# Designed miniproteins, single chains, continued (5), part 43

Each design is a single chain, and the fold is of that chain. pLDDT is the mean over its residues in the fold that is shown.

## One batch from the design tools (miniprotein)

Design m17468
Fold by ESMFold2-Fast:
Structure m17468 (fold): chain A 88 residues (1-88)
Amino acid sequence: AEREALIAELEEIKKNAPTTSLKNNAEEAIALLKNYELKPATIQKLQLGVNKYKEGQKAATLTDLLASYNDAETILAEAIEEAKEEIA
């Protein structure tokens, strides 16, 4: 259930992503979650990235929006690299 909910949130990011990097990170995270059993810590880090994207959507200023989206992109990229190390 939690993994499926996270995949659904990542699919929303993929559909509405403001940058190519964020879209690509969401696509790669979805593929990893669908094909591999990831550690709880990695899943939590992916969820943190998703939460940062949601903060960006609620931001009152462009500066805060861009900062939240940059954080989301970075956190998702880090979680993806950790997932790749797990499955190697």
Scores: mean pLDDT 85

Design m17469
Fold by ESMFold2-Fast:
Structure m17469 (fold): chain A 87 residues (1-87)
Amino acid sequence: MEEELKKRVEEAKQKAIDALNEASAVDPETAQRAIDEINKAKPEDLVEVLERAAEEFARTGSPASNQAAAKLMEAADEVRKAIEEAK
């Protein structure tokens, strides 16, 4: 269960970082800040970090930022499910 949790968290984290790298073409400052926060986050804090990053991108209102926000929310949901299944 711990290995499955770690794998799912790392996969979700990578998807979030990939989405942020795409968004960096339109908002490099916000994307880099979000990547740094994700990389610093402990697994238990990662859902909150991903949701806050999604909210920040949704607030900017561009099509690219809205797409990044959606992918970040998907990553947050995957981390949440992985943690719940590991309990």
Scores: mean pLDDT 79

Design m17470
Fold by ESMFold2-Fast:
Structure m17470 (fold): chain A 100 residues (1-100)
Amino acid sequence: SESEIEKLKLEFQRLFIEFVGRASHVARRERNEELLALVEELTRTADALFKDPLNEETFARLEELARRVIELLPEEERARMTELFDRMLEIAKEIRELLE
């Protein structure tokens, strides 16, 4: 239902805000321009996925970008970021199943 999809979208947004916030904090602290560029591309890709949630290419790109972000993070951040990413993927799959 539309109500269920809207709740899942809000949960995805909440997790995404934490993911991007944590990655951006690390990028600024470490002056990591590559990480900052990946976070900016990840944000644009998430916006595109929100407009077209059934787009397989956009979904695959989001997954690749998030994995690359996690790989550039200090070891201490990786566990939490992986947890956030895994939950975001579960929610995105649930939204797709409700739309199919």
Scores: mean pLDDT 87

Design m17471
Fold by ESMFold2-Fast:
Structure m17471 (fold): chain A 75 residues (1-75)
Amino acid sequence: LRQQADRLRSLGQQYYRNGDYLLAGDYYGQSGDLYYQSGDFRSAGLSYTNAGQSYLLAGDYDNANLYYRRAGQLS
């Protein structure tokens, strides 16, 4: 789980740097879910925060609010 979460986080970072914020949010969100399942709540919270930021930049306010709320519950 943690190794898969690390790979998805790296993909999220790559798409974020390239300006593909929607895909960045999708990968960061999936990374957060896998960190959460592995018990790594700190990394889950950080990945959810990055997902929220990515969705916000993509103009997807519903998903941005969802992931910021999830991050807040873990931090």
Scores: mean pLDDT 87

Design m17472
Fold by ESMFold2-Fast:
Structure m17472 (fold): chain A 97 residues (1-97)
Amino acid sequence: HMQELVVRLVAEAFLRVDENKDGRVETSLLLNEIRKLSQQEEYSSISEETLDALIEALLAADVDKDGYLSRSEIVEALRRLGIDVSRAELSRLIREL
């Protein structure tokens, strides 16, 4: 349940930031949108500790240090948090939102 909620939060933030629909987003914009969305009631069960771990994992996933995150890098960050999600599943969630 918590893992599904975290994936949904990331997918919704990605959808809001990915204006070009190219599958890449600016790291800083994604992190800001995640923080903003986390304040909504549907995400209120996500602890500050979980949110901080998510943000840290996403920052670490920007291995190229180009300031952008691809869906593949986001999937890797989520998997490092113990969330078993595929790139296809993340892409489907983004399309369904």
Scores: mean pLDDT 78

Design m17473
Fold by ESMFold2-Fast:
Structure m17473 (fold): chain A 74 residues (1-74)
Amino acid sequence: SSILQEIQALQNEASSEAVKSHLQAAEVALKAGNYNGAVEALLQARDAAVAENNENLAKRAFQLSVKVLEAGKA
């Protein structure tokens, strides 16, 4: 699936406003071609998920940040 679809799926699974806010920021940044901003927002979503003891969401947010980082290198 596309990175945008995966971010949207995470937004639907997240119950926390903090995590959702950062995932929404990542989506906006990625749509604008701001790969660095999208990576930063996804890492903030990871940190928010860790603070809420949601290890699965944190892992998935981090994995998306790696995918965005690799896309931005091209």
Scores: mean pLDDT 84

Design m17474
Fold by ESMFold2-Fast:
Structure m17474 (fold): chain A 89 residues (1-89)
Amino acid sequence: SVLDEVEKLLAEKKEEALKLYEEGKILEARSVVFEAILQAYSKALASKDEEVIKKVEELLEEMIKELPETVRAAAEKVLKWAKKEIEEA
């Protein structure tokens, strides 16, 4: 299902971002998280299911809360922007 694909994607991208952060590669860690947000949203929108979109947003918010503050603050801004773009489309 779309939710299973998104959950797996977010788990893999979270692990990659945390590893990059531990290596001091903060910009690369942010980039991985930004890509994860956009890819997850793209999959959710392709489903055309409002409940799936809502669940993906919840999964994204959960992932972001588990990130280091420096990465989290940037990720929260990107998620807010993505939500607004979808509402205006």
Scores: mean pLDDT 83

Design m17475
Fold by ESMFold2-Fast:
Structure m17475 (fold): chain A 87 residues (1-87)
Amino acid sequence: MLEKLYSPDRIERYQAAEALLPVLEKYADAIVSLLSSPDPFVRLLALLMLSEHPELARKNLSALRALTSDPDPVVAALAKTLLSEVS
């Protein structure tokens, strides 16, 4: 599988990336769960983790849009910034 990521064939590289998606989605689910925490500090940390993985952020645009209206102004500001970077 790893050698297919270096293949000159674009289709083979795409197939190898597809095989890794379930692993990335498992981490995405955990991060998205933290975005719903009652603690604004935990929500902020989840957004920072998501900002390091823009491809995962793009899969969770609805959650990011909801957080732009968060009662914590720092969480809302970071969510707006991240949404603008991945949209």
Scores: mean pLDDT 69

Design m17476
Fold by ESMFold2-Fast:
Structure m17476 (fold): chain A 69 residues (1-69)
Amino acid sequence: SALTAKQVTEAVARVVEDMAKQGEKLSDEQLKELSKTIVKTAGAASGQTFSDKDIEEAAKAGLEAAKKA
């Protein structure tokens, strides 16, 4: 099944929020790299390639999730 950019962005936010709630303290740069890795891994697993814009939106969502946690 194909993943939408929105679904991948939501998955990134959930992973980052869970890590923050578990007491993981990551810098903004570490959160961006983690978010990019999650998007690329999800794309590879689903046979999809996401645009740079989609990757950046996922990174922003990850940073926002960490801030809210």
Scores: mean pLDDT 76

Design m17477
Fold by ESMFold2-Fast:
Structure m17477 (fold): chain A 70 residues (1-70)
Amino acid sequence: SAEAEEQARKAAEIGKGGIEKALKSKDAKSKLQQLAKDAEEGAKYVSDNPVLKQTLLEQAKAAKEALEKL
């Protein structure tokens, strides 16, 4: 639905901004680890919006990839 897609789009924008801010911080490693964990945990509790679940799992992957490049 349009509502499910809007939720996923907002989550993607927030996640991308979170990773960018984490990379610019002194505690980049800790913040990226926390972002990955929070996104994976969030995905477990999204039962009725598979698009949002996919978005959260992609955010976790992006945070882990950013962490590997540090």
Scores: mean pLDDT 82

Design m17478
Fold by ESMFold2-Fast:
Structure m17478 (fold): chain A 68 residues (1-68)
Amino acid sequence: GAVKAAPPGKGFGDATTTAEEIYEKQLETAAAAKGYKTVEEFKKKASEEDKQTIEDIRIGAEMTAKRS
């Protein structure tokens, strides 16, 4: 059958799900700011500096979710 995502126990249906949502939204914003139409394209063409930005976004999203 079709492959379905199996998210980790934490983050699915609890407060940590917000971190994933924030991360995804911020990636879309960063991609748009760099002139990309999709997060996937941004990630594929990301330079080492862009990858650092992606990591920073992930950390920021997790910290934001931790604050509740």
Scores: mean pLDDT 70

Design m17479
Fold by ESMFold2-Fast:
Structure m17479 (fold): chain A 61 residues (1-61)
Amino acid sequence: SMEDEIREEVLRLAEERGVPRAVAEQVFDDLLADHPDMSKEELLEAMRKALEVIAELQRSG
């Protein structure tokens, strides 16, 4: 499905940024629940921004 394709890309981005898979999956699921009408491009852009913030917070403790 389109959701599964986006999920795979999100998990790849999380791995590249050192974000734990479980954290990335939870954030993605929350984003889908809050914004069910978001396009693939909007979801990926939102997740890129979220993962950048999470990666920074992981470095800070």
Scores: mean pLDDT 81

Design m17480
Fold by ESMFold2-Fast:
Structure m17480 (fold): chain A 95 residues (1-95)
Amino acid sequence: EVEEIVASIKSLSDLAAEVHRLLEAGDVERAAELLREYGKRTGNPELEKAADAVLAGDLKSALEYLEIAEAKELGYSEEEIEELKKQREAALAEL
């Protein structure tokens, strides 16, 4: 049950681990519901965007939004998070 899973989430790391597990099991809808519910409860718009990306099958964008949400919780500023995102995209372009 999504409700039981949401109740067990204590941190963004726990959320990311459970979302990953659901996606590996092919349960895309429950993964998106988890992200959306937790994002709504914590007021984190990046998690709502991650849920939309999961439903669209865009797992790359979903993971990027999860990492941004985690960085924000660790105390990174919006400016620092934007720089980290640009660095990641530049590194990927060089592969």
Scores: mean pLDDT 73

Design m17481
Fold by ESMFold2-Fast:
Structure m17481 (fold): chain A 73 residues (1-73)
Amino acid sequence: SSLQVSIQQWQQDKSISQQAINDLNVELKRLLSDPSTSDREITLKQVQLGLSQMILDSSQARIEQLQQQLQQS
């Protein structure tokens, strides 16, 4: 069904965002341990982390909405 296809697409976006968050957290820890790291570089990584978290949260919300619709069908 079109609902199942949409769920699969959002699950893919969720997986990509989870991987991005994991990678950004590793990078942020590395940057924080380096005394030569600029405040600007840390801030940019924090912004990227926040954006990836928003995508993750949006993808999860959409998956839940679509799964609920599928159960009610």
Scores: mean pLDDT 88

Design m17482
Fold by ESMFold2-Fast:
Structure m17482 (fold): chain A 74 residues (1-74)
Amino acid sequence: LMERAEALYEEAVRLAEAGAPAAEVVRLVGEALVLKAEAAGNAELAAAARELTKEALARAEEVQAEMDRLLAEA
């Protein structure tokens, strides 16, 4: 689990450096954090990480949609 979490985190860093969408980077970081929490046996942190990642992804998508709307109107 720890090795998989580290691999996901490294991929997230690579995608961020390549200019990938924020939502993809957030998804990988969130999944890595959940896996690290599960590997440590911290179920409460794993559950919190899942919820926070879900909220962050939804917000990133909403912000992108709103920015696209504003740019189309400009």
Scores: mean pLDDT 74

Design m17483
Fold by ESMFold2-Fast:
Structure m17483 (fold): chain A 106 residues (1-106)
Amino acid sequence: DKELEEALKHLEEALKAKTKEELKEHLRKALEALKRSSHPVASLLARAVELALRALEAGASMEEVKRIVELVVEAVKLALEGKEREATLKAIAAILRAIGILLDLE
């Protein structure tokens, strides 16, 4: 899946980001790639990245957001390996971590 491979590159660059602006830019590019993917797990991965962006905009630290991104990276790698069930579970874990961060910011 070319779009998942593209998303993975942007997510790995997000983990290397030195500023919130750089992190946000790489996450936006990853999200656009995921939205173009026809893979069954892509919608959950896109939701996880959307929530990571919302957490960043709501004042979450780069460290907190990168913890979400690490789970999304693992999920994308599992999806590329054909491990759809494991990819789905990691994507759900990323979503739950992002929700927890957003609730803490309330």
Scores: mean pLDDT 89

Design m17484
Fold by ESMFold2-Fast:
Structure m17484 (fold): chain A 57 residues (1-57)
Amino acid sequence: ASYEEIVKALLEMGFSEETAEKILEAIQKYGADAKAIAEATGLSQKTVSEALKKAGL
């Protein structure tokens, strides 16, 4: 998925633009690793896993 598609999917899930950007940065750094992204963003691993699925990752 493109950068724009990932951000749009996260916003449609109800994340703020700030949170969507943090998730995207973590995806770029760690890949589709829900645990690493959760630790980097301060979100729960469950929330990150659902976000990755919605983003097509």
Scores: mean pLDDT 78

Design m17485
Fold by ESMFold2-Fast:
Formats: sequence, C-alpha cells, structure tokens
Structure m17485 (fold): chain A 71 residues (1-71)
Amino acid sequence: MNSELLARIQAALARAVELRDRAVALGDRETAAFITDAINEASDALRQGDLERALQILEDAVRRAEARLAA
C-alpha cells in the first residue's frame, strides 16, 4: 500500500508551504513563485496517480528553496 508515500508527500508539501510563506514574508517573490509552481506540478502528478513523481518534485523543490533562502 502507498500509505508511506502519501505520508512523505504530505510532509514534503507541508515543508514546501512553510518555505513559500517564509519567502513571501521576506519579499522573495522569485522563490515564492518557484515553490508555488512546484506545488502545482506535484498536484498534477497526484491527479495522474504518480505518487513517486509528486514526492520527487516536492522534495527537489524543498531542497532548492532551502538553499535559496539560506543565501
């Protein structure tokens, strides 16, 4: 059962939302837009049933957003 993948997707999505909200608070519109686009792409993958792709998109977005916000 893909419940473990769903839990990881939910955790990655929650982190992406936190990073987006932080980017907005900092006035970093580029990073906020990047995260929003990644969330939308992951949502499309979920609608197609591709849980692994959705997780990969969100985890990549989180990693890149954390790097951008650390600079």
Scores: mean pLDDT 85

Design m17486
Fold by ESMFold2-Fast:
Structure m17486 (fold): chain A 57 residues (1-57)
Amino acid sequence: MEELEQRIAELESEIARLERLKALVDKTNVYDKEGIKAELDSRIAQLRAELERLRAE
């Protein structure tokens, strides 16, 4: 149970970090902005799905 709570906290932290990075990328003028944002969105979606699975099943 405590190990599960720790993993959930780690996932929440990583999701927050990626969301912050995505916001920065969205406001920068990088050559592959849309590609980078798509990769970050995919990673965030995977982490959120894993977080929901850990909390429910």
Scores: mean pLDDT 79

Design m17487
Fold by ESMFold2-Fast:
Structure m17487 (fold): chain A 101 residues (1-101)
Amino acid sequence: ADPELVERARRLAEFLASLIGKPMDEAVEAAVKALREELPGAKITVERRRFGDYEVVTITAEKGNRKVTVTLGFKDGKLVSAAVEVEENGQRAGAAVSAEP
């Protein structure tokens, strides 16, 4: 994997880990802000889906050949898991965090 992409994914995942336990609106707003800072001027899309007892929010930031996808899992209205994937020029790196072991 590209070491730069791995480090970017790790850094974003560490930030998202700090949001664990936050209410959905607060966590989504913080994640969107982080993506706007990571890719200034990117097209941001937000999708919400329900999967069983989980609400899943997928936030995608796209600019040229760069794409960052953040997937947030919520239970009882609180963030319990987050995953990030960074893609640039066909290379990909990802990281994930969870509230439980």
Scores: mean pLDDT 84

Design m17488
Fold by ESMFold2-Fast:
Structure m17488 (fold): chain A 82 residues (1-82)
Amino acid sequence: SSLFKKVYNFIKNTPKEVILEAARKVLEQSLPPSQQDKKDELLATIEEIVDLIQSGKISEKEFEEKYKDLLGLLSAVKLEAE
């Protein structure tokens, strides 16, 4: 399966709190303390994506089309959560 499908299914099947904890860890590792506003913005975006997928408001195809530029970040979040 494509990486998008793996990430989509991970988000669909993993508790929101686990995803957000992993996301915080990845963002702290990836961005310096001086970019706290950027970390907060990316974390809020990840939370929005989680809510859209888990509520069934966005399909796998729509996720791939809208969030293609975040695939690397979301893949890192999946690896951190595992």
Scores: mean pLDDT 86

Design m17489
Fold by ESMFold2-Fast:
Structure m17489 (fold): chain A 85 residues (1-85)
Amino acid sequence: MKLADLIAKKLVENGGVLSTGDIVEVLKKAGIPGPVAQAIADSLRLLSGGSSVATFDQVVEVLERFFGKKFADLVREKYEELLKN
């Protein structure tokens, strides 16, 4: 499955936010190991100040840290495209 597409779709469905449960589910569906998915979710929770949800900008920042700028830019591009359509 295309991880960037899955993340972008979930962000659109949730109105521009993701819960820690949402990101873990999406990452596991894309074949990311559970401990790595949890580390990413924990990083989102820290960046959000312990919030139950992370904003689009916070999600993109964490994705850049774990997967690099090109992947984060791809998620941003797909999210913006889905909002236009």
Scores: mean pLDDT 82

Design m17490
Fold by ESMFold2-Fast:
Structure m17490 (fold): chain A 88 residues (1-88)
Amino acid sequence: SAKKLITEPLEKNGISISKEAVDLLLEIVGEDPILIKLAVKILEEYAKKNGRKKVEKEDVEKLKEKILSQTPEYGIKLLKEGVEKVTK
């Protein structure tokens, strides 16, 4: 379950997440477990750094660029729009 991969790690750190934030995160990374785990780590660090106990849709929107930049190794689908070298 993609929702469980998002909510469980955040709950272990005392952080809740809105349904709208979960939905937006899944639009950004899809249902790939590796990409979800990377995105969740970014949200955890953001929430902890800013003393937040809840992640909202606006927090995910703010972090979208950072999430995309941190997934180059595992983000095959995301890299289609970013950085791919096509040689003859």
Scores: mean pLDDT 73

Design m17491
Fold by ESMFold2-Fast:
Structure m17491 (fold): chain A 83 residues (1-83)
Amino acid sequence: MEVTTSGSPEEQEELLKVIEEVEKVASELRIEFGGMRATDLATAIRAAYEQSLKSGQPVTLYLGPGTEVTVTAKPEAIAEYRA
């Protein structure tokens, strides 16, 4: 199974820094989505991203009944996807 996870260590650190900034902003918003705080969502997304980097596979988060988010660690994909 070939997964394009061969970004340089610098690119991986840069993406983790961006995720950290998102997590910090979410902490200040004090908002709830589907019974989950934005801070908890940001933390869960970061953990899933780190898990995907280690396993080389997509990680699915269950946020509630009928709500799923799949996180895939591709360094270039995040910058170029608009969705």
Scores: mean pLDDT 56

Design m17492
Fold by ESMFold2-Fast:
Structure m17492 (fold): chain A 73 residues (1-73)
Amino acid sequence: MAMNTRKLVEASDEQKKEALELLYKSGDPELIKMAEESQSKNPKYVIVEVLGNGELIGYAIVKVSDFNNFVPS
């Protein structure tokens, strides 16, 4: 039984494009707004890849402050 170590990595330009398309397709205006703010010159949010045991398990939008201070274990 290993501690569930998840790592957040800033999404590449290709992965950001995929994540943005998924967010726009979701129709959630709050998520879309956060995604737009992540692409601004002064971003409050960042699109990240969520890795579980070295595998890509999904995407998330997190606050830049939370991402910079994130320690998975």
Scores: mean pLDDT 69

Design m17493
Fold by ESMFold2-Fast:
Structure m17493 (fold): chain A 102 residues (1-102)
Amino acid sequence: EKKEKILEVVRETAEKIVAIAEADPSVSQDDIDFVRRKTEELIKAVEEALKESPEKALEVYRWGLGQIVIELLFRGHPLPLVNKIAEVGLEGIKKMEEIIKE
């Protein structure tokens, strides 16, 4: 099922993003908790959007990922850390696009 594959990609991407934040000693526990909360909100938003369509889920994912990246920048996180998170998020977009094209 395309919907199940998309949810799996989003969950795996969320886990990778949290792991990147946890691995960086410059990231505070409050910021790790923020990233964890935002990725959980993203998973729920994508899950809800999947009730409409896989295409809508991709739109919601793109928007939500963008918001996480922007908020991390405004919180003063270093560009290399934010770039790692963005790269993992963009790989998730690519995987979701490939699933939708199947």
Scores: mean pLDDT 85

Design m17494
Fold by ESMFold2-Fast:
Structure m17494 (fold): chain A 71 residues (1-71)
Amino acid sequence: SVEDLINEMVEKTSMSREQAEELARLLNYDPAKLRRVLPYLEGKSQEELDKALAAMKANNGSISALLAALM
């Protein structure tokens, strides 16, 4: 479920629950998209995750913008 994926993001990454829920909303609660991005969020600092979410929001929820900011 999407809630299980949000919980997994909070557990496996430095994301707060609020950040994980915001990302889920930006991805239209699509579990396939959430599973695709999760590995790229692991091992990132809170600052890196904040910048990546900001880049995604600036680009209308673009996954490409999120991933570019994390790479």
Scores: mean pLDDT 85

Design m17495
Fold by ESMFold2-Fast:
Structure m17495 (fold): chain A 75 residues (1-75)
Amino acid sequence: MEEIEKAIEAGDFEKAKKLLQERANEILSRTKNQEAISKAVAALILAAAASVEEDPEAEMRRALEVLREAEKIAE
């Protein structure tokens, strides 16, 4: 999570997206909680869309926040 946030702050959205995808896939591989799965998928969609948004940084930060929610719920 911290590494994703650091990449966003540095403007390295390619690295942020890659790290976010890796973390989301790890959550998806370990959880059967439908809410956690839904949030992890939503974070992936937001991160994928960030490159075409008017404010890619804001969209990536939103994706990270949703991913943090997914990780907190995942068991």
Scores: mean pLDDT 82

Design m17496
Fold by ESMFold2-Fast:
Structure m17496 (fold): chain A 67 residues (1-67)
Amino acid sequence: SNTVSVSAPTLEEAAKKLSDMFGVEIDPKAIEEGGTKGVIDVKGGRVSYEVEKVGDNYLLTGTLTED
């Protein structure tokens, strides 16, 4: 399964961690503007994500679907 969860104090850092895990470029602004869930097109596929605030951190869960 291509599902990964990352946690960080900011959405920008969480998005960076998720990008690093999937080996794709994810724009943190797209996540910040998308609210609690969305889909982002990436090279060769798409990432479905959900965001939850847990205490002082953001929990970002993404699923990479490759074409």
Scores: mean pLDDT 82

Design m17497
Fold by ESMFold2-Fast:
Structure m17497 (fold): chain A 100 residues (1-100)
Amino acid sequence: MTPIQIMNRLMSIIIVTTYRIQNSTTPSQRQQHIQNGHRQVDTILQEIRTRVDDDTFNRINNDVNRTMDAMSDPSLSDDQIQSIVDSVNSNITDIINSIT
């Protein structure tokens, strides 16, 4: 798998997790989707770590952690979470373009 393909998989997990959170009907469902998203993201981040330099990994890891923290923050609206996700998607796209 290329670095582009693995980063696209990372963003797919984040986008799907965001969608599931926004469509959750109970706090319990929301928490399950957040936990499942964290597990999937951690797995992909470990794979990314083996394929990019440390500086690139740290940038991606920081953006992903910011997104996951936002999803877990009950004070943030769905619009605020979406804004963070969109910002992270844009930043990861820029990283992909810089390594191709």
Scores: mean pLDDT 81

Design m17498
Fold by ESMFold2-Fast:
Structure m17498 (fold): chain A 70 residues (1-70)
Amino acid sequence: SILDLLLKMADALHAGDIDQTLKLYIEFLNTYNPSQEEIDLIHAMLERSQDASPEERRQLVEETTQQLNS
């Protein structure tokens, strides 16, 4: 699911695993073919997730997933 993929991406970025983050990001782009507006939402979520707690990362991902479905 989109939510699961975004959670893995946020968790990888928080862990400092840039290679895994980029791999998941490319998978997201290829699977969902997002608009520039949707890409901007993902980038904002990732930036906010970098120093966030696990609970905060889940909330950010859930909020971003809702915006993508709007």
Scores: mean pLDDT 84

Design m17499
Fold by ESMFold2-Fast:
Structure m17499 (fold): chain A 78 residues (1-78)
Amino acid sequence: SLEEKLKKIEELAKKYLDSPSPTVRAAAREILDIIEEAKKNGDYETALEKVKEMAERLLKSKDPDVQKFAKEILEILE
């Protein structure tokens, strides 16, 4: 379900708040904000689309820590 995917992404993002990469920490915070908004408005589909688009952008980063985070998000979305 869409809610189950968001829950897994939320757990992943919370884990990455402790990342040594400032870019990864910032992306994790942004994802948590997207999920919080989805919980308030019930629009889980739009939230998953926003998270997927962000993960696809992050995947193009030359930073291996950023690429790893992006790949883990996309794995949940598959």
Scores: mean pLDDT 87

Design m17500
Fold by ESMFold2-Fast:
Structure m17500 (fold): chain A 65 residues (1-65)
Amino acid sequence: GKIEARITSGKAVDTATGKVYEVGEVLVLDEEKTTFNEDGMITGRLADTGNPVILGESGVELTRL
């Protein structure tokens, strides 16, 4: 599956390219490669490129696609 992540108060970082996703931006994650960590961080991969991303759970709105 896929997860849509809308940035509401934090940032997401594509660690392969250094691209930062700011408030109001949207990224789509590969659900099967997305991990919700105990510290409130999400580590995942972009569905289109496979690039690794890191984002904070409290700073995003998630929608399962």
Scores: mean pLDDT 85

Design m17501
Fold by ESMFold2-Fast:
Structure m17501 (fold): chain A 85 residues (1-85)
Amino acid sequence: SAKEKAIAELRAVVAEIEAAARQYIALLRSKGTPEDKRLAELLERQMAERVAWLEEVAPTLSLEEVQAVLEGERAVLAELRAFLE
């Protein structure tokens, strides 16, 4: 269905964002510049907005895959926030 396709696309996009976030965290831990930290802070804000949207929408969709996406996004956001502290 269109709904299932949209959820699959959302999951794929979130996976790319999570991978990018983890790459930035690894870079900043080893040799990050002030500019890399600034980019990580922007990514944190984008992820926080996405988590807020998913928390609002996920209960209405009744799809386990959306809950899994939200859980994964929250975990990566927590890692990024812990790094930025």
Scores: mean pLDDT 71

Design m17502
Fold by ESMFold2-Fast:
Structure m17502 (fold): chain A 90 residues (1-90)
Amino acid sequence: KEEAIRLAERLAELAEEAYEAEKASKELLEEGLRLAEEAARLSPEVAPLFAAAAEHLELAYENIDNSEKTKAYVKGALKLAEKALELLKS
């Protein structure tokens, strides 16, 4: 549970960094996807939120040359990670 919280916090930080950047890097999105998948494995109770965040990051990666779409997907992943954190901390 503590490790899942730590990974979710790191995912939220990374998604925020990617969202604020003029162009998200593939390396940041790949790390975010890895964190979301690992957090989903460690916390079955909120796994659907992390799975949805991973899907958003995958879509951001596929659309990386379109900054508007990439930012929209990254923002979605950030909100999902934040929601998972709220539930894990409650």
Scores: mean pLDDT 80

Design m17503
Fold by ESMFold2-Fast:
Structure m17503 (fold): chain A 58 residues (1-58)
Amino acid sequence: MTTVEELEAVFAGRRARLTLTSTETSATLTVEYETGDVEVAVFPTREQARAAADALVA
């Protein structure tokens, strides 16, 4: 199953939109900054991607 979770964060002093997309085999965290810069990180598990997203919003 595919799960999508959206979060808003301030990372390194810049506003960002975080999108966590998870599947049975992987999870992808997409960070979209207000400047239009986009960073994508792929994790082997949803738990690791969720922990990374939680760290960014903290």
Scores: mean pLDDT 71

